# Ledger of designs, part 108: designed miniproteins, single chains, continued (5)

Each design is a single chain, and the fold is of that chain. pLDDT is the mean over its residues in the fold that is shown.

## One batch from the design tools (miniprotein)

Design m19751
Fold by ESMFold2-Fast:
Structure m19751 (fold): chain A 85 residues (1-85)
Amino acid sequence: GSATVTATGSDGKSQTGTVKNVPSDKELKVEAKAVGDTVYAFVYDEDGTLLGTAAFKGWKKGETVTVTAVDPVSGKSDSATVTVK
């Protein structure tokens, strides 16, 4: 399947991406990292295997960005929050 990855800033702006080849029988785990104005989402399974990445640009310094990954087939999701520096 695939997971929809949504990055939402504290100002209400959002961006979406997709991670493919997501197993529907495992839990998702998401990590978020900020580098400059870009927030990177890393989507793992419950075993710690990296399934894919998404990158979201154009965030302001000091914004808190919440990244949520959702598998629409299983309904499984996870979220992480990062502050842009």
Scores: mean pLDDT 83

Design m19752
Fold by ESMFold2-Fast:
Structure m19752 (fold): chain A 59 residues (1-59)
Amino acid sequence: MVEELEEETREIAREYGFEKAGESAVESIRLAGKTEEDGEEVGRSIVRVVRRALEEKKK
C-alpha cells in the first residue's frame, strides 16, 4: 500500500531531522503509485533510497 510507504518515509525523515526531504520522497512515492502498474514496488525502492540517504547524512 502506497500510503504505508508514505507514512514510513515521513517517520524516517522526522526521526533523523530531515522532515522536508521526507516530504519530497513522499511526493515521489505518490507519483509512482499513480503512474506505474507496479507502483507499490517502485515506492518501496524509493523508501529504501531515502532511508539510506538520511542515514548517510546522520553520519
Scores: mean pLDDT 67

Design m19753
Fold by ESMFold2-Fast:
Structure m19753 (fold): chain A 94 residues (1-94)
Amino acid sequence: MSVEVVAKRIALVLRVIGTRIEMEMVAPLTPEQEALFRRLQRLALELETLEQADQAAEIVDEALRKALELVRAGDLEGAIAALEEALARVEELL
């Protein structure tokens, strides 16, 4: 595995964890939200190429921003939907 791929995987995992912490500061995470964050972390570890890592980072960053905004607005279902869409898109890269 290249050092660059490993570094991008670690950066993505840290980004997911950071957003999870920020969401918990707004409202306690639901079991569904916790499961989605764990799935995103696992998918990040399955990225094997720089292209996959870059595309996954773009998808996840957009979805995490949207999900956080939706949680702050009180739209928990919308936040879950945004995270589920990101998971599906990242899984297509694998």
Scores: mean pLDDT 80

Design m19754
Fold by ESMFold2-Fast:
Formats: structure tokens, sequence, C-alpha cells
Structure m19754 (fold): chain A 62 residues (1-62)
């Protein structure tokens, strides 16, 4: 589905931003990706797995 495709792209961009030390962009992309997964009807376990990545990126912000 388009929602799953958008989620996958945002998680990829988030991981790239995180690896580059751009934690603000990583937070934005992880949050958007999780939102798209929710709209796609993904199970909570799948959404929450990405929540850990979002939390780690948030902890890197000043």
Amino acid sequence: SSEVELAREHFRLGDEAFAAGDYQSAVRHYALGMGHLIRAGAPPSEVLAHGDRLQEALEKLP
C-alpha cells in the first residue's frame, strides 16, 4: 500500500539521518514513518519497534 511504502521510505531516511548525526531529521522521519504505519493498520508491535528508534533520536537532541 502507499502508506506502507511511505513508512518504509521515511524509516530509511530516518536511519540515514541518524547515521549522519542529524538527529532532528531522524526524529521527523521516524515520527512520520510511524504515522504512516498506523494509517496502514500495522500491528502495535511493528509500530512500537520504530518507537525505540524515535526515542533514541530524541535523547540525542539538546
Scores: mean pLDDT 88

Design m19755
Fold by ESMFold2-Fast:
Formats: sequence, C-alpha cells, structure tokens
Structure m19755 (fold): chain A 94 residues (1-94)
Amino acid sequence: SAELEAEFREAAARFIAGVPAFKEHLAKELGVETVTEDEALAIVDERLRKLGVPDELRDLVLALIRAAFNKDADAVVAQLRAIAALVAALEAAR
C-alpha cells in the first residue's frame, strides 16, 4: 500500500540518519575513538551469531546496516521489505 511504502521510506531515512550515533555508541562500548563501517559490521555479525539469529535473517540485517552506511535509501528500503516479508511468512506458518 502507499502507506506501507511511506513507512519504509521514513524508516530508511531514520536508519541512515542514525548511523553516526550507532558508530559513536560502538566506539564508546569498545573504548576507542571511532569504528570503521567494516569493524561495526564484524561486531554486529559476531553478536547476532552469539544470539543464535538464523543465517537468513542475519544476512538481511547485515545488508540493511551496510546499505545505511552507504546512505543508499533504495537498498535500505529493499532490505526492510525483505525482513518484513520474512517475518510475515514466519507468522503465517504458525
């Protein structure tokens, strides 16, 4: 729907705008001045693996974060849609 399209676009803008705060938060947790995008992605991947997040969902989350780091709004929307579709499919299977 047009409403759902608008929600994904708004969420994508918020994800992209949140990247500096996310990197600052990770740097503070690690006791370093800054983290690179590749370092942040490696940390997220390790944490998701330790939490037992399934491979398919982990891959989508990492792709979402990478798209946000690249400020690629279309890619962020695409990954948000893929995550929503996977969640909806899992809900329908119950």
Scores: mean pLDDT 84

Design m19756
Fold by ESMFold2-Fast:
Structure m19756 (fold): chain A 100 residues (1-100)
Amino acid sequence: MSESQRRGRGGSMFLSRHMDISAPDMVPLRRQIQDAIQQGDRQRVQQLRDQVLDVQRRSVREATRQLVSIYRSDGDDDMARVVREIGDDMISFIDDLGRS
């Protein structure tokens, strides 16, 4: 398997795990954001945006931890490395979004 194919597979697995972990927190936040927008509460929207970034950051770290553990247990050190790199890249991106 090429490095590109490993990153594609790792990215798909990572996204699925990240979405599963974050969904319970993201679903109510999405509703609260929609309600705040309808009420014209810009300050509340900004507070909820910051909460979304915190949820995403925690979820990415947890997804990285779980997948690295799974791939290492399976003896797939290449995929464990790729998943860690994807997690680090996603944290960097979230931190960049948080810098307004």
Scores: mean pLDDT 86

Design m19757
Fold by ESMFold2-Fast:
Structure m19757 (fold): chain A 79 residues (1-79)
Amino acid sequence: MLEEIEKAAKEGDVEKAVELARKYLTEEGRRLGVPEGVLEQVVKWAVREVGEATKEGDVEAAVKTVLGAIELMRLIAEA
């Protein structure tokens, strides 16, 4: 999943990068046990940032956003 998001971002495919990030983050958030309302907010923020980074050709920012969202969700699940 992360490699597919990176590839889509590198190709400038905003729609695909956003769809893959939304799917991956939703799946990981549910696996971690993040409350649904919080998960929805984190995913909305992260996919917006991934979309903007992809539009600007900033592949590193897109990948870092996904990884940061996962770390944030992990901290929320353990709180």
Scores: mean pLDDT 85

Design m19758
Fold by ESMFold2-Fast:
Structure m19758 (fold): chain A 68 residues (1-68)
Amino acid sequence: MSKKEIVDEVFKEVKELFDAGKITTIGEMHKVGTERITRLGREQGLSPEELREMARETSNRLTDYWES
């Protein structure tokens, strides 16, 4: 799985949890997103720098969605 595919999947999963009312705050969205990025990225042997970049991209997309 590419880094972009991981970010897209995590964003989709967190969005679905929010739309279903299972998470209700931006803080919960960021927490779940970061946890999932870290887990999936570690499983694929990604560097700490790559994990930080992916977590930042995911957080930005979640913030944009929250604000829309």
Scores: mean pLDDT 82

Design m19759
Fold by ESMFold2-Fast:
Structure m19759 (fold): chain A 63 residues (1-63)
Amino acid sequence: MSKEEYKELGEKYLEEARANADDPDAMRASAVKAIEYFKKAGDQEGVIKAGEVLAEALRRAGA
């Protein structure tokens, strides 16, 4: 799989995490997947964005 394909998967899971903002557990799960794909893509900006969404999910879950 190419770095471009990993970046596309990261973006897909990032959008999924944002779409599940009312479900912190689903938001967290999708954000974690986005981080892993952005890491595989070498996309540091993507990792930072997905990490911010993960932090928001953890705040909403009371963690």
Scores: mean pLDDT 83

Design m19760
Fold by ESMFold2-Fast:
Structure m19760 (fold): chain A 61 residues (1-61)
Amino acid sequence: SPLDRQIDLLGETLLRLAKEDPELARQMLAFVEAHLPDLTPEQAARVREWIARARKEIEAA
């Protein structure tokens, strides 16, 4: 779906930010997590996978 494509684009952006600007990435993760209740369960699961990857990158930096 178009929204799934937008979620993946957001996820890739979060991964890039996690490497280049971990502080901004943390702020973006908090914003994204706050909006998880507004998503379908499938969309929320997809977003949570990206959050987990971004968090792992921040911890590695």
Scores: mean pLDDT 83

Design m19761
Fold by ESMFold2-Fast:
Structure m19761 (fold): chain A 70 residues (1-70)
Amino acid sequence: VEKGKELLEKSSGVDEDKEGPSLKGVGETLGADASLDTLKKYVLATLSPERAAALSDEEIDAMALYLSTL
């Protein structure tokens, strides 16, 4: 969960809080009962294809788990 937060922040391309997608509403946007597969798809849609391809499945899972806690 904590690792997922760090990976999400790094991979979102956020430049030290300047910009970046606000993920506070992810649960509301996707539905409070969104599955991990749905959250993984959201992560991949948020990242550029090149960044998504560079991430391991474990890193994507960690990001999805972090989003599930929001």
Scores: mean pLDDT 59

Design m19762
Fold by ESMFold2-Fast:
Structure m19762 (fold): chain A 82 residues (1-82)
Amino acid sequence: HMEEKISELKKKAEEFEKQATRYENLADAYRLMAEESTNPEARAILEKHAADAESKAEGYRKEAETLRNQAIDLEKKYEELK
């Protein structure tokens, strides 16, 4: 069923968006800790953790966008077939 496929893609996209948000929040937390740190070594480590979390968030955002675009394309095809 086309509606079921579209629903699954949207649900999967939502799951990736939730993962992206979690890593974005983690990156923000690491950056805040880095700004509060007076130790250059600790600051560098926290900045690295923030960058790593941002990279993961970006990956999840791209996956979600791909799935959302697939759902939109299927919705358009479904309307044409009705």
Scores: mean pLDDT 86

Design m19763
Fold by ESMFold2-Fast:
Structure m19763 (fold): chain A 98 residues (1-98)
Amino acid sequence: MEEDIKAYIEKLKKEDPLEGARAYLSAAVTYARLGKFDEAKRYLEEAINLLKSLGEDAKEVLETAQKALRAVQDGNIEEAIKYATEGIKKADELIEKR
């Protein structure tokens, strides 16, 4: 259920905000693939807000998330999935380097 996903991400972002942002990007990709574009947009907005709070270290992930949100707004779902997936990869690389 969507409520279960929200609870999981809420817990995750308290423990590790970068992992929380990564989870929001992953949810956005999932909902975009399901054709649920309003939910995808909401999760991208949540990821962007969280990435902004993380500052300079998350800048590249933030830029890909912002491109994904713009692509959803423009109806370019394939580009949105591409940019959100790139953001997930960049977030994973930052988490691994810890």
Scores: mean pLDDT 82

Design m19764
Fold by ESMFold2-Fast:
Structure m19764 (fold): chain A 81 residues (1-81)
Amino acid sequence: DIEAKIEAALERLRREAPELNLGMAREGALAKAEEAAANGREVTVEELYEAGLEAARRFTREIADKLIEAGKEFEEELAKR
């Protein structure tokens, strides 16, 4: 069952990287499972774990990048005074 494989992958993520956004990890794992199903390919728990981990890390990086950019804009505003 693909759903059981996704849950197993997310359980591993929760143990090994509890700081990551599990919602985004679930979305990444689900997208990988759907892609595999569309191609008639069986997906493994390891592939779902990797896809979920990548999605959660990408989300964290995007948030970090937005915070860095906001900080630069704030510094530029201060530099004008």
Scores: mean pLDDT 80

Design m19765
Fold by ESMFold2-Fast:
Structure m19765 (fold): chain A 59 residues (1-59)
Amino acid sequence: DRDARSRQAAKDSATAFYDYLTKQGRTELGKKYQEELLAVSGSSNDELVRTTTRIMKEI
């Protein structure tokens, strides 16, 4: 199920960014990106890729 895998990938990315930023003392930024990724967790894979790519450029 491609949609289920896309949702799982969004959750995994959200958790990874939160953990990474929290370890750096940037918990508020981690929460912001976690919420953004979870908001697109039901969207197309393209939307997930765009959101993840943008976040990676910002950190």
Scores: mean pLDDT 76

Design m19766
Fold by ESMFold2-Fast:
Structure m19766 (fold): chain A 96 residues (1-96)
Amino acid sequence: MKKIEEIVKKLEEKYDLTPEQREFVRAFLAELEKKGYDFHESTRLYLAEQARRLAEEKVTDPVLIRSAFYLLSQLTGIPVDVLVEAALAAAEKVGL
């Protein structure tokens, strides 16, 4: 959890995050960590930036989330299904 807060803080330094966007990013990273995915800071920041964009666009449709995460899956090695499940769980938690 402490590593997630550090990434959220760095993201806030680059972008004006709403409370909803902040909670979505936090929840998304927490779901990935819960599934056993722990990465170097640069990869975590990249994942956080993509999650922020998804929250900004309020995308909750599984097909659109899958499409958005396809490239991210190829770059990070995380299966698309894992990224989609983490994003949907985060969206439900923050009311998107």
Scores: mean pLDDT 74

Design m19767
Fold by ESMFold2-Fast:
Structure m19767 (fold): chain A 65 residues (1-65)
Amino acid sequence: ATLAIAVKDYEATSEDELSIEVGDLVVVIEELEDGLWKVYSAKLKRFGKVPSSVLEEVREVDVVP
């Protein structure tokens, strides 16, 4: 599983999709077709589809030295 952060607001247009806001963290479960990702939202405590274009992968470890 990969962590991703929302870089753009997205409003769900169906029950299979999740609404997210810039700065929200999601867990990427599976990459789907047409640029959609199946994710888990801690904010909504639900699985759903989100366009990958509004998400950016977060590195597990980051260093600033």
Scores: mean pLDDT 74

Design m19768
Fold by ESMFold2-Fast:
Structure m19768 (fold): chain A 69 residues (1-69)
Amino acid sequence: MLTPDEQALNDQFQSLEKRAKEAIRKGDKEELQRQIGGLRNLRGLFERMGRQDEAERVDKLIEELEKEL
């Protein structure tokens, strides 16, 4: 079960993923780089909280998004 704080971070993850995919669709590499930066920060927060599954999910998305740069 996620805490309210963990749920807020998951909501942030979904928002960052949506914006990153929209940046790819628009060909906006600068915006894509900004969203990847946000995901890297979010990964660090999940790692600090001991939420390894969530951190791994963020890492996988970052790897997929970096292929578009």
Scores: mean pLDDT 81

Design m19769
Fold by ESMFold2-Fast:
Structure m19769 (fold): chain A 85 residues (1-85)
Amino acid sequence: SAERLERLLEEGRRLYEEGVRIVNEILSKATGDELIRAIGMKLRLIGLLEDMELAVKRGDVAGAERVLEEMRRLVEEAREFLASL
């Protein structure tokens, strides 16, 4: 439904903002291989938000739910990475 898609997009945007905050914190502390990993995570977050917006535009609830789950995993991965620095 349109209401479900709007909720998924709002949650995806919140996860994107949280993920960017975490990755920017990592970028402020990381060097070498850790810096490259953090840059890769930021690019993945950007791509996932674009995929979310595209799925919502297409009315693809299942696609939006899959992207949201990938965003949740990436944010958790970023949180764990930050905790290891």
Scores: mean pLDDT 90

Design m19770
Fold by ESMFold2-Fast:
Structure m19770 (fold): chain A 94 residues (1-94)
Amino acid sequence: VVVELSEEEKKKIEIVEELLKKVEEKLGKSLKDLELKEAAEALKYIAEVLGEEKAKELAEKALELVESDPELALELVEEAAKEIEKAIEEKAKE
């Protein structure tokens, strides 16, 4: 199934790609190599820009749990990252 992207959606994808580069440059690491707290904060911001409520909620919950339950926080960060990747992939389809 082919998804036809509008000019507006193409611009939004470019903004997200620039945002990901800025996050990686600011944190000095790729998204997958970030420390748990930094990863959760970065994913929350990206999810907010993309309008992905589920990914945002997962990232916010991970941020709350970083100190009390780091294992669960890591799982939530991984879920948030997958939701964001899925949203970007869906929008990038021609």
Scores: mean pLDDT 68

Design m19771
Fold by ESMFold2-Fast:
Structure m19771 (fold): chain A 95 residues (1-95)
Amino acid sequence: SALIEAGRRLAERALANVREAAEASGGPVRSSRVEIEYDEERGAAIVRIEVDLELGDTGLAGRLVIEFEVSEDSIAALEAGLAAVEAAIERARAR
């Protein structure tokens, strides 16, 4: 369950970043889904995030799919990657 809990935290952070970036681009998130499944053979929690968004005021819709494996070996890299994305969003906002 520890890997599933780590997967949930990482998914929540990733989704928050996507929502902030989407709002900044003029297309708020319409709906989102998060699925987490533990794979015993891989020893990892498989995280899948699906995000439906509007592309500005054009009436076009888009879907983003983010998938990653959370394991003892990948947690640090995933956390570092999310921190880098968060820093990039903050730099964009500071302009």
Scores: mean pLDDT 78

Design m19772
Fold by ESMFold2-Fast:
Structure m19772 (fold): chain A 64 residues (1-64)
Amino acid sequence: TPLPELTEEEKAEIDELIAEAQQRAKDSVGLTLDDATVEALRKTLESLFRNKNRGAIEALRTRL
């Protein structure tokens, strides 16, 4: 089924947010996020970007 396509800039921002989440997990507990957690985060971010919910994206950025 055709979903709205994310721009290359949106994909890059999602990758950056995931990398920041990984770094924060490493810094806080000394562990990396597992693949399932990363995939769940990616799906959440893709949904927020597709819906243009910038407020929720920025809220997640400050909590990651």
Scores: mean pLDDT 75

Design m19773
Fold by ESMFold2-Fast:
Structure m19773 (fold): chain A 104 residues (1-104)
Amino acid sequence: MELKKLIEEGIKIFEEAVKKADEASRTASPEQRALLNGVRALAEQAIDYLKEALENPETFVENLKKAIDLLRQAEELARQAGFEDIVNLLREGIKIFEEALKKA
């Protein structure tokens, strides 16, 4: 129950990060847009792993680790693109999942 809530909170944060990356891409340079497209792809893939963890709790540790790895890659791309608000959202979600792994 508590782990499920943490994963659901993390998914919501990453969905917000995807939305912000999409909005930012509309005014971004071509170079920034390429990085933001990478952020969106990595965050969406991480959300898929998190949804799998919710449906199959037996896989949650494996899927959380995969999601954290993808989100760390997305954070680096967001930092290179210069979008601090997206970086901060990704960091917040990663911290929630690291906490969830400690409770596993």
Scores: mean pLDDT 82

Design m19774
Fold by ESMFold2-Fast:
Structure m19774 (fold): chain A 75 residues (1-75)
Amino acid sequence: AEELYEKGKKAFEEKKYEEAAKYFEESGRQFEANKDYARAAEMYRNAGKSYAKLGKLEEATRMYQKAVAAEKKAK
């Protein structure tokens, strides 16, 4: 999860937004599976930002919805 987050950040800095979105989305799934909902929400927001940079608004919206759902489970 954390390794994918680092890869996502590097891809985003290099403007490789499709690669960044995939790393952040996968990182979010892994944090969510570990019940780390706060970090899962952060990852889904970063994936949403990456999809938005690509003009993939439907995918961005889906990621933001996942982030909100994860935030509701965070403690």
Scores: mean pLDDT 84

Design m19775
Fold by ESMFold2-Fast:
Structure m19775 (fold): chain A 62 residues (1-62)
Amino acid sequence: SKEEQIKRLKEALKIMEEKRKYLTDQLNAETDPEKQALLKKQIDSVKYGIELLKKRIEELNK
């Protein structure tokens, strides 16, 4: 059902938001430029995934 799909997407969104926060906290504590670059790339990937999940939830609510 649409409701079950929305529930699963919201659960995935919560996990991705927690991952984004975790990586952001790591980036703020990181002093190595190479590791900072890797963390920024990972954060960008997570942010992209979050936006896709949000769009899917919006589409299912129509």
Scores: mean pLDDT 88

Design m19776
Fold by ESMFold2-Fast:
Structure m19776 (fold): chain A 90 residues (1-90)
Amino acid sequence: LAAAMAAGLRHTADYIKELAKKGDKEKVIRSAKQLIEFGERLLRDRLPPEVLRAAAETLEIASKVMKEFGYEELAEKAQRVADALREAAA
């Protein structure tokens, strides 16, 4: 399960990058919101550090993309959850 989740998160990071290249801001925002909620759920669960690190990396990418589209509040929230996930993975 952990390996599958980590792989899925890495795939999601690539997906967000591709959406950003295409300029589909609505899909980027929707995906970012879903990732933020997912990251918050991971913080409540006792999941392996590998999954937490993958989620943090993905949310960091989403945060950068959202800043490029001018969604500062969502970008800040994604970064905060990413930081919390990295701390939990340590």
Scores: mean pLDDT 79

Design m19777
Fold by ESMFold2-Fast:
Structure m19777 (fold): chain A 96 residues (1-96)
Amino acid sequence: MEAREAAAEAAEGAGKAAEKAKGEAKLAAEIGAGVIAVAAAGGAAAGGAETAARMAELGAEAGYRLAKELGGEEAKKAGEEARKAGLEGARRAREA
């Protein structure tokens, strides 16, 4: 249960970061946030809190790289905040 809550919080944090971006950067940040959300949720379903944490970490890194490549400078900032949210969600998933 708590692993799903951590995944949802990671997705919310990443989504809020994406909202700060504009135009093309916003789309790139939203894609990054989606990667984090899917990875965290998939991990929680497959193996519980530890797997959710590991997948959220991988999703955070992948989402950041996608945002950086697709949206340039502004997407980089949104991607960094989404990555931080994903890593925080992963930390909470492990503590749960």
Scores: mean pLDDT 64

Design m19778
Fold by ESMFold2-Fast:
Structure m19778 (fold): chain A 76 residues (1-76)
Amino acid sequence: MIKKIVVFFGERGSQLVKVGADADAVIAQLDALGIPYRVVGSYEEAIRLASEASRDFSTITIALVNDKNVIVKVDI
């Protein structure tokens, strides 16, 4: 079951996000590197946010996180 979705902005974010990774570990790395991201509760919110951000960023990554805090799907 999907518990949260993380949207990462820019090419650097897409290189750090991988299926099977712990979401908190990835978020901590993004914070340390100053890479912009946002956590949302629904896929509809993630798609809307990505569409709005596509004007400012060449690459937007959407990561789906399960109830065990693991990234189970990555869309770029």
Scores: mean pLDDT 78

Design m19779
Fold by ESMFold2-Fast:
Structure m19779 (fold): chain A 92 residues (1-92)
Amino acid sequence: KKKEIEEILKKAAEELVKTNDIEEIRKIEEETIKELKKLDPSMSEDEIRLLLAEETGLLLLEKEWKEKGVPEEVIKKAKEIREKIREEEEKK
């Protein structure tokens, strides 16, 4: 389930970074909520939207960094810091 949830979020985030159309954004969000609720009905819509927003934001940030010529090693370190922050939030 966890790996399936991650793949759905990643796919939806990749679609979101390609569009600026409000109707397309709404459809992607609604489809993502439906798919994730099928896998885990205990997840709230707000939780799903937050996870999707976080994943989309990270993809946009990575794209911007790559376009600005930030080395892959630096991007990798930033991802590692983010994972540590998530682990700390789960503990608190």
Scores: mean pLDDT 74

Design m19780
Fold by ESMFold2-Fast:
Structure m19780 (fold): chain A 86 residues (1-86)
Amino acid sequence: TKEELIEKLNEEFPEEKDLIEKFIENFEEEKKEKNIELEPEYQFGFIKSFLEYKKKNKEEEYLKQLEGLSQSSDFFVPVLNAAKKV
């Protein structure tokens, strides 16, 4: 569930709780606006990857990678939008 996803991320990244909550809120908003379904495991994977990049001060590289993916597949457009709003 969404709550289980938040709990797992908070356990791995306890200092990023507010960012994790915001990112998940952004995904829910994109799901509503685009009328798409994005499984919790995909949300977990994308948020975890973002946080790993953030630890390395490579947030911009993560966003550039998503931009490239979104040009090849519309599936990644909501992910990019959610990440950019964080």
Scores: mean pLDDT 78

Design m19781
Fold by ESMFold2-Fast:
Structure m19781 (fold): chain A 94 residues (1-94)
Amino acid sequence: SAAELLVEGARTGDPEKIGQGAIRLVNMAMKGDHEGLERAFQEIVERVRPSPEQRRRLDDLLERLKRASEEGSDPGVISQLVSEVVRVVLETLG
């Protein structure tokens, strides 16, 4: 899964796995796969056990990704939001 690749990559310092997870999230958003995004974010939360502040950031990023997806936003905007998800995951596990 996107969440598994991202979280395992973050835990092991594997940039290739992080990149693969990020690309899957970008593709979900670009295809309008909101169910896939919601499942991926739920799995991230279950795996990383974020603080309440980090959980709020992830919830906000999910809402923004779904909105960017619905609006047909530029791939650069979607990639920036996914990069922010990666950052929150890295901060939670570091």
Scores: mean pLDDT 88

Design m19782
Fold by ESMFold2-Fast:
Structure m19782 (fold): chain A 106 residues (1-106)
Amino acid sequence: SEKLKENIKIQAIITAAVILDASEEELEEIAKEMGVEVKSPEEAAVELMRRTAELLGEDPSKITKEKVREEIEELAKELGVEPKELQDKEKAEEILKKLREKIAAE
C-alpha cells in the first residue's frame, strides 16, 4: 500500500528529527536500542533513515546527513510547522498520534 509506505516514511522522519535533539545520555540509550555504535545524534538519525529506506525498497546509500535534514525540512513545510517543532518530543508525539488515529479511522 502506498499509504502504508508513506506513513512509515513520515514516522521515520519525525523520529529522526527527535533524535537530532537528543542529549549525550539519550544518544547512548538510542544507540543501544538500535544495536549500533554512533558518535553523534546526526549519525543515529542517518542510521534510522537508512534502515527505513532499505525496508521500503529504496537505496540506503543515498541517505546522508544533508538528505535527512532536507527530508525533515520538507515534512515540516507540508505539516505547516517549523523544523524545530518536529525535534520537540511532545509535539512529535502529538503529530504521530494524529497520524496513527487517521490510519485507524480508515
Scores: mean pLDDT 78

Design m19783
Fold by ESMFold2-Fast:
Parts: sequence; structure tokens; C-alpha cells
Structure m19783 (fold): chain A 63 residues (1-63)
Amino acid sequence: GAEIRELNDAIAARYAAQARAASAHLDPETGELGEEGARLAGEINRGARPDGDRINELLEAER
């Protein structure tokens, strides 16, 4: 339903913003992420599981 679509759009927008923030810490000469860039990339990965679980909960509620 609309709730699942809205949540999915919000998650996608948040991940895109976090990815841009992490990429800003990438050294263009060495290709390495600084400490803050690595932390931000880790947050994206940690957030993926609970966001997926929430979408699944909403899908099950619509069954």
C-alpha cells in the first residue's frame, strides 16, 4: 500500500544521502575512506536490515 511505498522512498532517499556523505570523505588520490567516511558507510549497512524487517512487517500486515 501507500505506507510501504512511502517508507521505501524514504529509505532510498536516506541511503542516497548517507552514501553521498560517506563519499565526501574519500581521498581522490589514494581511494581510501577516512575514519568518518568508513563510519558513515557502516551506518548504511547496519540500517539496511531493520529497514527491510519493517517493510516485511507492513507487507505481512496487509495479508
Scores: mean pLDDT 72

Design m19784
Fold by ESMFold2-Fast:
Structure m19784 (fold): chain A 62 residues (1-62)
Amino acid sequence: SSVEEGRRAGEAAGRAEAERGGDASTSGMWNAVAGYQVSGTAEGARAGGKAGEAAGLDLGHR
């Protein structure tokens, strides 16, 4: 549950930052995801970070 909560939050944060910056490659997106990883529970935060990274790669690939 905490892992999935972190993953969903990280993915949402990655998407939100990309949308705000208008670019998935922005430092802001990566900083937001990294910040979430540090602030959250270790397992959940790691999953969230991975989700955000995957979202960024998906946006860049599209």
Scores: mean pLDDT 54

Design m19785
Fold by ESMFold2-Fast:
Structure m19785 (fold): chain A 89 residues (1-89)
Amino acid sequence: SLLEEQLENLEGIVNNDLPVILKNFESFSKEEQKQIIKSVENAIQQLDALIQEAKAQNAPQDLLDRLEALRAQLQAALEALKKKLEELE
């Protein structure tokens, strides 16, 4: 389904791209660091919409659990990035 394709794409980004971004965060410019934080915030908002859509479609509990786990990972990353940005200022 489109929902599962969107979830798999987001999981791929979180599992493959996000760790690299976190590792290299201090090497980015201040403007790039702020844009990364904004992108993570936007991803969380998109996930919140996907969770609502999944619930409306009576999606299986395992898919809902995957969406919630992904949201928790992005939220933890956002908090870490914001803290890192403050430490670099």
Scores: mean pLDDT 85

